# Designs tried in a protein design run: designed miniproteins, single chains, continued (2). Part 87

Each design is a single chain, and the fold is of that chain. pLDDT is the mean over its residues in the fold that is shown.

## One batch from the design tools (miniprotein)

Design m7000
Fold by ESMFold2-Fast:
Formats: structure tokens, C-alpha cells, sequence
Structure m7000 (fold): chain A 64 residues (1-64)
């Protein structure tokens, strides 16, 4: 679990949006469960937030 989160941070530092998407897809069940436990939203809301963030990163990458 920790290793996958570390890989996600590495992909973010490298600007590898494709790798980040793959890792987030693998971690989604855990992220959704933790968010629900913390009252941060439904699984659908969490997925929408993740997609919004990835889209923003992709757009920044295109500009740079």
C-alpha cells in the first residue's frame, strides 16, 4: 500500500499523468473507502475529484 502511494508521488514529480492514472485506478477502492470513513464524500464524488485533478495536470503539461 505504502509503495503504491510512493510510486504515485514519484509519477507526479516526473509529470507522468498516464502512470498516475494507472496507480490511482489500482488505489481507488482504498481511497474511496477512506474518504467515506472520513466523511469526505461518496465514491462517485471522490472519482470525480481525481479525474478533475488529472485533467488539470494534463492541461498544465500541454501548456509547458
Amino acid sequence: MEEKREALLKADREGNVEEMRKILDELFPEIAAEAEKRGLGTPEQVRASIERSLRAMEEIRRRQ
Scores: mean pLDDT 74

Design m7001
Fold by ESMFold2-Fast:
Structure m7001 (fold): chain A 90 residues (1-90)
Amino acid sequence: SPKDLVIAELESIRHALEALGDEEGAEWIREQIEKVKEARTVEELLEILEEVLEFLRERKERHPELGEALDGLIEGVQATIKRIREQAAA
């Protein structure tokens, strides 16, 4: 389902941020996963993913030393948004 795909992507990001030592970022992503579980529409899922994308971009600006790792996470969110939009259009 779209929810399962979003939860899997956000769990991947949460674990990556924990591995990078960003415990605060990982906790914020955990809160977004809970919002995904309560989401009722594809539009709500896309809004959560766009908020995650902005969060990762802001983190990259504050932590340029993590830039390469955060770019990979940003690309993953962008790919997930594209996939959800393609599935919703079918």
Scores: mean pLDDT 87

Design m7002
Fold by ESMFold2-Fast:
Structure m7002 (fold): chain A 55 residues (1-55)
Amino acid sequence: SPLERAVADAEAWAATMSPAELAATVAGLRELARTLDPEMRAVVDAMVAVLEARR
């Protein structure tokens, strides 16, 4: 599913980031989520949860 792929991509992406890059990426995704419809926002929120778990 798109959600499962987004989570897997976020996990792989987080593995390559520094703590500062993780914090900046989470902030950017949270701002992006504010502009999206509820279905797309749920996907971005799941990605943020994965990145937050890596902090």
Scores: mean pLDDT 80

Design m7003
Fold by ESMFold2-Fast:
Structure m7003 (fold): chain A 85 residues (1-85)
Amino acid sequence: MDEKGREEVERGVLETMLTLAIKYGVSDEKLDEIMDELGLSEEEKEKARKEAEKNKKTREEEIKALAKLSDEERRAMLAARAAAA
């Protein structure tokens, strides 16, 4: 593989890591590290941070909602979400 091909593979791995980091709402520090390696603009970084924060808040609200349910209702909701994924 030439240098160009190697760079494309490395970039693909970093882009996959960024996608997962945003989806799972990792820390801003970890997001910044991945985004810096990808060479993203400040506008792109800000969009990624906002999306990750939204995903993190959604997960936190889901955990709070689940904590208020009975064990049976909680299991049913988790099973429904797993089936929808």
Scores: mean pLDDT 72

Design m7004
Fold by ESMFold2-Fast:
Structure m7004 (fold): chain A 77 residues (1-77)
Amino acid sequence: SMEYIKKIAEKAPLHLQEEMKKLPSPVEALELMLKHVEESKAKYPEAAGSGEAEIARIKKAIELAKQGKYEEAIELL
């Protein structure tokens, strides 16, 4: 639902939030967030260590969201 997409967007950087709100599902919003974090890690390798835990949490949130566990997925973010 749009409510879960908005809650996920609120956990994302401001510049990404508007794009996330246009997506059709919570899973796609989480996948966009994952892509952003992975791209940031690639551009700034010196900060990569701080991003590893975030990537792991987002991947687990995607797995939960695919099971319809949207509240649990959002709590991980």
Scores: mean pLDDT 78

Design m7005
Fold by ESMFold2-Fast:
Structure m7005 (fold): chain A 79 residues (1-79)
Amino acid sequence: SAAAAKQQALLQQGEMYKSISDSFKEGTRYYKQLSDQYLQEGDLQKAQQLEQLSQLLQQNGDRNQQRSEELYQQAKELA
């Protein structure tokens, strides 16, 4: 049915945004740890840049998580 096809598309889009969110969360953790390492080595400029990148990645991760949840909810409403 058209409803089943739409539900499948919404679920696949939701999975895509969840995967993107998970990647951003992994990147956030990685760059935060890297920032801490540069701070210990005395490279304050690099540490600050990596901390800012970590914060931007976290924000993007949160937004993609929200999009995933909205798509899953829309798919559920078609079931």
Scores: mean pLDDT 90

Design m7006
Fold by ESMFold2-Fast:
Structure m7006 (fold): chain A 63 residues (1-63)
Amino acid sequence: LKEKIDELYAFAEKLVEEGKYDEAMRILHYADLAESYLERGDIEKAQEALDKGIKVYEEVKKK
């Protein structure tokens, strides 16, 4: 989980550098949500948030 969340953060940072702020904010929202749930021990909700973040990531990387 943590490794995949970190990948989403790294990708969002790249999007910010490219000026794709709306896409970056979407991914950051889900990455932050997943990390918050993970810190609280809500693994199930962390996974749901991560899955949503990955879906946005996949949509954005289709150029």
Scores: mean pLDDT 81

Design m7007
Fold by ESMFold2-Fast:
Formats: sequence, C-alpha cells, structure tokens
Structure m7007 (fold): chain A 61 residues (1-61)
Amino acid sequence: EQNLKDAQKISDAGTPAARAALEAEHARLADQPRNEDVMGRLSTAAAKAAYDAIKAKEAAE
C-alpha cells in the first residue's frame, strides 16, 4: 500500500534514512501478513510488487 510505495521511493534516493524506513516497513509487513489477506487481492498484488522492487533496489543500492 502507501507505506510500501513510500519506502521504495526513499530507498531509490539512497539516503541513510531510507535504511531505517525500509527495515521498519519490512518488519511491519512481515509481522502483519494477515491484514493483506483480509484487505483484498488488490493490496496483495501491489504489496508483493513493491516488496520485490524494494528488495532489488536494496541489493543493488
């Protein structure tokens, strides 16, 4: 959702703050995976796509 999209933008900037935000968002999503299922397929697809993009960006830096 908005949180993941925001984290991706920050990560793209490559700032030190991006690290903290990226890790926080990652922990949040992992801690509450149930919410995604209840919210709907739309959120699941969007979150998954954002998550994958963030991971790729983080690895590449």
Scores: mean pLDDT 58

Design m7008
Fold by ESMFold2-Fast:
Structure m7008 (fold): chain A 118 residues (1-118)
Amino acid sequence: MIKELSEKAKENIDNPKEASKIAKELTKEALKSKDPEDLKIAIDTLGILSNSPSPEVVKTALEGALELGKREDLSPEQTSKVVSTALIAIANNPDYKSKKVSQEELQRIQDEASKKMS
């Protein structure tokens, strides 16, 4: 399921409405999965989508990365990738209000990650 959603999101990157819809489904499925490979695929896919020329796709990638970043079972490497994806998406997001909220949430994720690495 997650691999199929990842492939469909990438194929539809030039169709912002469809790519955003699939990316939301990918994030929801990844949040329910306990498979480390599913998490890796979802994080990597959102990273690709964060570089989309579409504000809608970038915003969806940001929201997905922030949701996945709240997971307790992320490895330090996966947490680093989530943070990088969120930073790229924030830089590309034209919504100033969304950027402010996302920066606060990202800081919280970084603080939680630091606590787990101690």
Scores: mean pLDDT 77

Design m7009
Fold by ESMFold2-Fast:
Structure m7009 (fold): chain A 93 residues (1-93)
Amino acid sequence: EAWEEAGKAGAEGGLAAVRGTPDELAAGGAAAGIAVVGAGAGAAIYAERGDAEKARKEAEEGGRAAYAGAPGEGGEAGREGARKAGEAGVKAA
């Protein structure tokens, strides 16, 4: 299912983000990772409805918003994970 592939990509991005985050910021990173997974799932749902372009944009915006304040490599990994999750969901649908 498309949403399963999107969820996996989002989870991988979220894990990369928390791994790149210092312990004192780990809780924030975990919350952002969950948001990335959600964005991927949402993208898959939109793709199923035949709105692939909107699904992709929503995933990209969700990832950017989830990691907007996160510094360094962790934040970038989370945003990239959300983007790839959306792309995977759209392509799988």
Scores: mean pLDDT 54

Design m7010
Fold by ESMFold2-Fast:
Structure m7010 (fold): chain A 109 residues (1-109)
Amino acid sequence: TLSEEELERLLRLFATRSFRELLREEAGVEDSEIPLVVAGLRRALESGEPLTQELIERALVAEGVSPEKARRVADLLLRLAQVRVSLGFGSLEEALRAVVRQAIRELSA
C-alpha cells in the first residue's frame, strides 16, 4: 500500500529520473548488471504466468541477478505500477506489465 508521501516521492522520481537512474538509486543495480535485468524482465513477460512481484524476482534471479537486488528491482517495479493504478490505470497486473515493457524499452536503447 502506497502512502501519500510515497506516492508523491515516486511521482517525482518517475518524472525526473531515467529508469537506469531509478535502478541505481532504489535497487543498487550497476550499469554492468543492466543486461541481466533486461533478460530477467523479458523472461517474466514470456513466462505465460500472471505478472507478479514474485514472478519478476524469480525471473531476475534465473538470469543471474542477486536475490537481494532482484527483490529490490521487483519492489521498485511494483511501486511504479501502484502509482499508475492510483492515477487510473486499469489493474495492477496491467500496470506492472506496462512498467516492465517501459523498463525493457528504455534499458535496451
Scores: mean pLDDT 83

Design m7011
Fold by ESMFold2-Fast:
Structure m7011 (fold): chain A 72 residues (1-72)
Amino acid sequence: NRKALARLLAMYGLSQREIAELLGVSVGTVSNYIRTGELIPISELSEEQQEIVRKALEKGIEEGIKLIEEVV
């Protein structure tokens, strides 16, 4: 589910631009996906989508963790 993937990546602190690059969609599409997507666990994503999350976290994990720490 592309909407759930976009929502999950945003929760991990990726910018809409970063998510757009990873998913191959426009920033406007990402904004819609984040707003309307369900939060699902990573294990419920396809193998391909799990790989996208892994790559995103490798590049943005430090920024993502900092944003999560500021929110919680």
Scores: mean pLDDT 67

Design m7012
Fold by ESMFold2-Fast:
Structure m7012 (fold): chain A 67 residues (1-67)
Amino acid sequence: MSLPQPLSAEEIAERVRAALRRLEEARAAGDHIAETAAEFALLALRVEIESLPEPTPLELEALRLLE
């Protein structure tokens, strides 16, 4: 069975920071397409964030935005 390679904690943190930045920029610009794309990026990262034993406050904020 082919297992997906898990993202490292550093890779998860970087992707979360990038997605949150894109979401903020899209909302400030009123770009609904970019906003939706950033939200989908955060949803894709949700499982990885939830698997972290000690998520950062930034990662917890990303989970909060998805709830």
Scores: mean pLDDT 74

Design m7013
Fold by ESMFold2-Fast:
Structure m7013 (fold): chain A 86 residues (1-86)
Amino acid sequence: KTLSIHISGVFDGEKGQELLDKVKREQPDTVILDMTNLTGITDEGLEYIKQVSDYVKSRGGELKVSNAPDFIKDKLKEAGVDYTEL
């Protein structure tokens, strides 16, 4: 099962918690985050994306990211987030 989520604006801890809760509830094999309209990300938001990646990977799945701006990709790499570009 694939869960596709569009994220927009600034991705903070509140949005991160909502994403993690949804992933735990739906238990997808693949999570796709569409970052086309993402304008920023907080350190707390990055930690939640890392938790989502770690969670799905622990279950044999993966996190995929589409259309991330370059500065967001840099932040994801700095935070050690494991993901595949779509």
Scores: mean pLDDT 86

Design m7014
Fold by ESMFold2-Fast:
Parts: sequence; C-alpha cells; structure tokens
Structure m7014 (fold): chain A 78 residues (1-78)
Amino acid sequence: FEEVLEKVREELDKNIKDELTLGVAHIALGVAKAIYEQGVPEEEVLEFLIDVFEKLAKENPEEAEALKKAIEIIKKAM
C-alpha cells in the first residue's frame, strides 16, 4: 500500500504544475493513508483516491494527463 502511494506521489510531484492542485492531491494521499491505518480495506481506500483524482482532473483539465497517469498507477495495484 505505502509503495503505491509513494509511486503516485512521485508521478504527481513530477507532472503537476499547479501548486493548488498538487496540494489537494497531497491532502488526498494523506487522507488515504489515514483511513487505511484506521482499518479500511486497501481496495476501498484506492477507490476513494481514484474518485478524488477523477474529480480533480475534471475540475483542472490542464492537469488531467498527470492525474490520469496517477489513476493508472492505482488501478494497476488493484
């Protein structure tokens, strides 16, 4: 699980140029880690993260390519 979050974070840090979008994505990763530590199954946590990144991509079309790559990393881990 932590390895997946690390790969996602690296992809976001490398490719997202808007600081606010990157900040929201980092908050989502932090929330994902927190709910996983509270005992939520990995699959449900990863689904949550996909939903958040899909919404971010829709709201920030210029960053959509980077967010879609992050989503693909998550989907490959499921």
Scores: mean pLDDT 81

Design m7015
Fold by ESMFold2-Fast:
Structure m7015 (fold): chain A 83 residues (1-83)
Amino acid sequence: SHEEELRELEAEWRAAVAAIRATDMNDIAALRAQRDRLLALAEKADELAKKSKGEIKIRAGVLAGMARMQAAALDREIERLEK
């Protein structure tokens, strides 16, 4: 169901946030892996938002936005470390 898909995506978001907290902030490869993980989550959340309605559509859209914002923050850190 769309509710189960949303719960799985929300669980992946919590797991991704926990993984970022455990990541060495000087490890560019690890930061890139976490960024790519967040971008994949955002894409899946967008797909759920497009095929769902009501509360699930709203929550999936918000999750996609949050995942993209966190990925962008990691991308800025990667850029700082590369320069």
Scores: mean pLDDT 89

Design m7016
Fold by ESMFold2-Fast:
Structure m7016 (fold): chain A 72 residues (1-72)
Amino acid sequence: AEEAAQRIVDVMESLKGKPPEEVAKAVEDEARRLGLSDLVINAARLIAKMYAEGKITAEQARQALTTLLESE
């Protein structure tokens, strides 16, 4: 869970300043590459958009993703 959450956050941080939909698309592609479920992919997209919009920090996104992945 922690490894996958960190990989997704790394993608989000690498796209800092890009439009929210572009960040969400990149996170979707990485989550799909990691073999995550559609439910987790959709939630990760939402977290990525919130991060890109400045509503949450990278650390908050990492914690949310870790919790989400641990619930699978």
Scores: mean pLDDT 81

Design m7017
Fold by ESMFold2-Fast:
Structure m7017 (fold): chain A 88 residues (1-88)
Amino acid sequence: SAAAEGEALIARGQELIARYQPVLDALRNGIQPASEEEREYLRAVYEETLPKIVAKYPDASPSEQLRLAVQEHVDKGQALIAEGQALL
């Protein structure tokens, strides 16, 4: 049903925001992931998103590139919530 689809999209968007918003907030305050554990937690950012951001913004600093990559995941989460709410 449209309601079930809407609820699933909202849940997926909330998961993305819960995962990436704290990282984005830390990066905005100059705190960078330093451990292998943090890198594994951010695997999708480092392996999928960051290479595309580096290609698009090659002159940006590494910290700014990482911030932009994490921001993309937060923005996707917000978009999924909005899409899901439109179905309810």
Scores: mean pLDDT 85

Design m7018
Fold by ESMFold2-Fast:
Structure m7018 (fold): chain A 91 residues (1-91)
Amino acid sequence: DARERVLEKVRALAEERGWSEEEIEQMLARVEKVLDGLSEAQLERIAAQESVADLQATLDLAAYAVLQGLSDAETAELLERVRANPDAPPP
């Protein structure tokens, strides 16, 4: 399942960076909302990303595309956090 592979990669990166379990679960919930709007082909493409930078860039672009239906505040917060502090836990 491509969706599960993407979520596993995100969790592994967060664990490597020392995020708490609560912070990881919160971020995964936000990522899941982004992935729900993507096609299976798009999910497979994201799941194939090998570098951390490429994975983060792909997820950021996917979040922008999918979250156009969410509030501006929610979209801006997610994108700002991914771009500004990829290694930092969510506040």
Scores: mean pLDDT 63

Design m7019
Fold by ESMFold2-Fast:
Structure m7019 (fold): chain A 106 residues (1-106)
Amino acid sequence: SDPEVSELRVELETLTADGRRLVATLTIHTKGGEPVPVGDFSAEKVERLEVEVEAPSVEDARILGRFVGRVAAAMGLKPKEVVVSGNMTEEQKRAFLEAFEEAYAA
C-alpha cells in the first residue's frame, strides 16, 4: 500500500531561452497536518503551499512565479495560504507573488 504523508515536496525546474536554469521547490501541506496515503493526496486535503525560490533577478522571479502558478493550477491545488521563501529581495518576492497570482487565476 501507499505510504502515508502529511507533506509532499516537488522540485520544479525550467530552462530559459538563454540557457539559465531556474528552480522552485514546492512543499504542499495537508489540512491539519493529517497523514494521507500518497495515492489519496488531493486538492481538498491541501492547506498550505510553501515555495522556496532562488531568483537572480526581478524578471527571473516573475518567470518562476508564472511557471509555479500554472503548475499549482494544473495540479488542482487550492491552498488557503501561500508562503514564499528563499534568498530574494522584497522586490523579487513581490514580482514572484504577483506573477503567481495572475497565472494561478488564469
Scores: mean pLDDT 79

Design m7020
Fold by ESMFold2-Fast:
Structure m7020 (fold): chain A 94 residues (1-94)
Amino acid sequence: SEAEEKLKADAERIEAAIAAALADLTPDTAREEIAARVLAALEAVLAATKEEGSKEFIKAVMTAVELQLAGKSAEEIEAAAKPYLEKAWELYKK
């Protein structure tokens, strides 16, 4: 459950950072601009993060966003993100 609490805290922190980055955007905002703001917010969170499990989780989210923007399938996104998620989970368990 401590590993689940760490994951939840990191997920909430990422969600808050993305929400803040998108707060001033309108429905007419280009998808490329939304994407750029999301990736910039994730890079800022990663740069401010010292905990290794949290870093791997953020990298998983960044990888998923980048591949989704490249038009990759859900299967390809999952396969690419999985190693980061598994490493994050192992680090959270300690």
Scores: mean pLDDT 83

Design m7021
Fold by ESMFold2-Fast:
Structure m7021 (fold): chain A 80 residues (1-80)
Amino acid sequence: MAVEALEKGEEAFKAGNYDEAIRYFGEAIVLSTDPEVIARALVFIAKVYEKKGDTEKAEQARKLALLVADPDSPVYKEAK
């Protein structure tokens, strides 16, 4: 389920397993129809790329998260 994939991605990110985190966040995006779940996964993908030093991919992921997220949501504020 998309939420379970998001949770596994967050755990992998906390553990420093960035490649595993990207895989789970990507799965959450594919499985979800919920814009907030998709936006949250994109924000975490941006954080992973920032940790890996890929500022271009991080910025692309943040821009996509802002496009998908509700402007009043915590996810939108985190993506900015």
Scores: mean pLDDT 80

Design m7022
Fold by ESMFold2-Fast:
Structure m7022 (fold): chain A 84 residues (1-84)
Amino acid sequence: RSPAAEEATAVMAKDLGRFAELSQQVAIDPVSGLAQLQAQADAMRARSAALIAALPAADEALKQQMQRVMDAVEAQLAAIEEAL
């Protein structure tokens, strides 16, 4: 494993955990919870883009996996927004 790949994986796991936590808060307080969830998604978008850009070409499979994870996050956010 490259140090950059380990960092990217750790950051993504932490961000996903926070996104899941905030998704639960939307069920309790839809107005404040949605605003916090949107802010987390914005932060994840910026961080994942920077991490993907920093990864070497040898980690192409990880870059693709991170993009798929972000696509899933965007789809989940859109579904939550549509349900409200």
Scores: mean pLDDT 85

Design m7023
Fold by ESMFold2-Fast:
Structure m7023 (fold): chain A 96 residues (1-96)
Amino acid sequence: SELEEQLERLIETLELPEEAKKAFRAALAGKAEEAERYLKKALENSTEEERRRIEIGALALAAMIHGGLPAEEALERAERLVEAVERGLGSEELAA
């Protein structure tokens, strides 16, 4: 129940598109196949910025489920990881 509340805070903070919200809720419920289908659809129909937020959300959700981190801390760590990757690859390479 607390983990479900933390997921809703994560979804709200990242302003995720509807298919991504469905994917993350399915993932938390242990519905792996359903989560994968919704995630694929979300990524196929998302802008670059929406995909970035979905990626941050997926990393944060994994940290919450496997690491026991609250949503805010998981989100901060996920954002820093994505930012570090973007910096390492260069913005021009990520835009290509």
Scores: mean pLDDT 80

Design m7024
Fold by ESMFold2-Fast:
Structure m7024 (fold): chain A 81 residues (1-81)
Amino acid sequence: DAEKKEAAKKGFEEGYARVKAGEDVDPEALAEKAKEAYEKGDFLTAYYYLGEALGVLFARTEERLAAGDPELLAEVEKNSL
């Protein structure tokens, strides 16, 4: 469903931007909001919050990589051809 994909994409972009702006965002709280929306049948809101949680996690992973996390760097190198 194109609408669900667009909602998830919007959420991802917003979650990513919030972390990059220095906001302390709890991805678990966002996942809980997604679950509540899903249980109420509000799938667009559910996909939006799920996307936002993933955007937060992605931004945090990039920050770990940029900070030179040796374990994450070793994992990336091991999986590189």
Scores: mean pLDDT 79

Design m7025
Fold by ESMFold2-Fast:
Structure m7025 (fold): chain A 94 residues (1-94)
Amino acid sequence: MGVEYEPLLLEALRIAAETVEPEILKAVAEEKDEKKREELINLVQETIRRLAEARSPEEVAEVLEELARRFKELGYERVARAAEEAARRVRELA
């Protein structure tokens, strides 16, 4: 990825943060099971790390799509839906 992708990458990360972060914070706050909350926080931390390593909007979308699948597996359908919407919007930047 060259300098030409930097503005689109920043926009992709902004879309991810604005769309998914509120739903993650709500899910963490509403989770009463300590083990599930820990798994949720660990998944979020791993996702933030992978997004920081992303080099293009396509890579951001791929991380968000994986996040959506993993949140669905854990039963957080609202967060999964937000991640899918963010991935769709990020792919539209291409």
Scores: mean pLDDT 81

Design m7026
Fold by ESMFold2-Fast:
Structure m7026 (fold): chain A 55 residues (1-55)
Amino acid sequence: MPPKSASGSVAGLMEKLGVSGEEGLRAAQEGFRRGTREGGSLDALVAAAREVLEA
């Protein structure tokens, strides 16, 4: 895959958050789900994933 497109991939969210492993994967998946409901922007996905990580 040449470029890592800014499409809302779970792996892309993990990289943006600087997290790895199962906890990071969980947070990214949940953040993706929540952020998609709030409009689906990348910023919304990141914000939602951060909320999950801090909870």
Scores: mean pLDDT 69

Design m7027
Fold by ESMFold2-Fast:
Structure m7027 (fold): chain A 57 residues (1-57)
Amino acid sequence: MSKEKALELLKALFPQESFSDSTVQAAAEVLNLGVKEQLPSTVLLSLAKKVAEKELA
């Protein structure tokens, strides 16, 4: 998954927030692993949300 697609997903979940390059990279890496393991889209969204929440806290 590209950083652009990861950023789009994060903005869909948190449209009012800005994300650092490191947050987008971390989300992309987690989502890539999930896609490789063929996880459902709902699980991928949950993982992206958790990554963003850790970085925003």
Scores: mean pLDDT 69

Design m7028
Fold by ESMFold2-Fast:
Structure m7028 (fold): chain A 70 residues (1-70)
Amino acid sequence: MERTLHVYYFVKDPETGEIKTIEIEIKFDVNSTDKEEQLKRVDEIAEKYNVPDEVKEALKKATDLLFERS
């Protein structure tokens, strides 16, 4: 069974001072995928897109909760 995690957050553009909306979509197969592997994937995505630590921690917590409620 596939689950999709959608996260929206706001960052201030350092050049323009404008607030931008960032959307991240992460898909999981919670029936067959190891939770630890998905947590590593979240870390990799956060690193690649320079996601703030607070948002990364929220994504990891949401991933953990998805596996608990499956």
Scores: mean pLDDT 69

Design m7029
Fold by ESMFold2-Fast:
Structure m7029 (fold): chain A 64 residues (1-64)
Amino acid sequence: SKQELLNRAIALVIRTVGAVLEGNKEEAERDLQELRDLYEQAKKMGLATPEIERLVKLAEELVK
C-alpha cells in the first residue's frame, strides 16, 4: 500500500540521519540507496507519492 511504502521511506530517512550524525558515511550511502530503490519500485507499481519523492530529496541533501 502507499502508506506502507511511506512508512518504510520514513524509517530509511531516520536511519540515514542517524548514520550521518554518527559520521558513518558508508552506512548513510547504503541507507540512501535503499531509499532510492524503494522509490523506483514504488514508481513501477504506480504507488509513488510526492511525499516519498520529498523524503528521497531530503535524504540526498543530508548525505552530501
Scores: mean pLDDT 85

Design m7030
Fold by ESMFold2-Fast:
Structure m7030 (fold): chain A 79 residues (1-79)
Amino acid sequence: ILPYLEKLLEAIKNNNLKEVKKNLGEILRLVAAEGKKLSEVILPDGRTVLEVIAEEIKSASEEIKNFVLEKLKEIGEYL
């Protein structure tokens, strides 16, 4: 999941909606396959995947922010 998270964060910074859709989709697929939520996946620094995504989208374009928030709501993850 970490390689897709890294690519997602880069895509958000670069305002690349196509790559945001691709990498977020892979993260959601992998986390679902493990039977977990993003709020349950803890990174080595103690933050969850959800927290890292939430922080990155604060400075994102409205289009990317809206897409990410909508996808998170679909899976029951709320910011």
Scores: mean pLDDT 81

Design m7031
Fold by ESMFold2-Fast:
Structure m7031 (fold): chain A 81 residues (1-81)
Amino acid sequence: SVEEELRRIEAELKEAVAAGDWDRAAALLEEAEPLVREYLEERGASAEELAEFDRLFAGLKAAFRAKAKTAEEFRAIAEAV
């Protein structure tokens, strides 16, 4: 079910965040996005509520990608010194 898939993704996302694996965390959010949207639509979410969730997911994915990039940049600086 969608709920079981979301529970799996939630568990994996929690592990990725705990490990500092921001690239994996962002990928898991991308996997979760259509499933969360489907879940909300089935529960009767309005078009406005769906649009807000799309915005929140986009922002969260961007934040995780930014964390991954920052970690890579610090690693590159450390290697250059």
Scores: mean pLDDT 79

Design m7032
Fold by ESMFold2-Fast:
Structure m7032 (fold): chain A 100 residues (1-100)
Amino acid sequence: SMARREEAVRRLRELAEESLEQHRRLAALRAAGDWEAIEALQEEAAKREEELERELEEALRALTPEELRELQLELLERAAALAAEVNEEELERLRAEIRA
């Protein structure tokens, strides 16, 4: 649905902003030469990396599988309707030929 898609997009943006903020913090600490703080940030980043990967996977599952499933269902419905219409036309043509 559109609402769930918007929610997934918003979540993906939040995750991207979090990653960018972490990168900016690391860059600032490197510029300052605060090696102790860099080490601490890297240790916390390593723990958070697994969490971020899970959150990203959840957001992608909400966006990609749902969107693809909706599109696949819509396409299947359209294909089924077209196949039924074509088959009815062909059957009517064959019936007309048999009756002649």
Scores: mean pLDDT 65

Design m7033
Fold by ESMFold2-Fast:
Structure m7033 (fold): chain A 111 residues (1-111)
Amino acid sequence: SEEIIKKFQEGAKYLLEGNFEEATKKFKEALELAKEENVSQEVIDLIEAFYYLAEAAKYREEGDFEKADELRKKAGELYQKLLERPDFQSILESFGEEAKKVHELLEDVTS
């Protein structure tokens, strides 16, 4: 899972930099590895939520607001499920400082 964490951290960094195309790519790579390695559903849900958030931001930049809003809603729904889990904070912390910064953006979606 070290490679999964690395790709996720790269994705979070790109997302914070506003490079949504590279962020989407890195989160997709992390998601594919997570599914291949049969990691816990909570970890898959976290990566997928960040993937949808990055893809939503990408479509918003391209002017596709309808698709962006749909993807943002999917990210929010996944993230709402994660917030109900007692180990959520530990999972988030394992993905590093950039993940914590993106957490603030996802809280705005789920409020």
Scores: mean pLDDT 81

Design m7034
Fold by ESMFold2-Fast:
Structure m7034 (fold): chain A 95 residues (1-95)
Amino acid sequence: SEFAQQLEDLENQALNATSKEELKSVLVQLGGLIRQMADQLKNGDPRIVQGLQQLANDVDWLISNIDKYSKETILGLIRSAVGHAKQILAQAAAE
């Protein structure tokens, strides 16, 4: 899907990031994409929408706390968030 490709593009951008500032830019884009996904799925399963909203909140929390973590830890958390977003998207497509 278009969202799956955009999630992969953001993960690749994060993997190529050389600074926390670049990772923060990816997180901002990821949060926006997850909110866009939630808006497009808003008339479907409320549990899927809630999962996406929670994930967007987790991304916002990481942005607010980015200075507390190493670049490697932030990258791992971004990859985890992308994986969770892909899983929610796959669940939405199956329902």
Scores: mean pLDDT 86

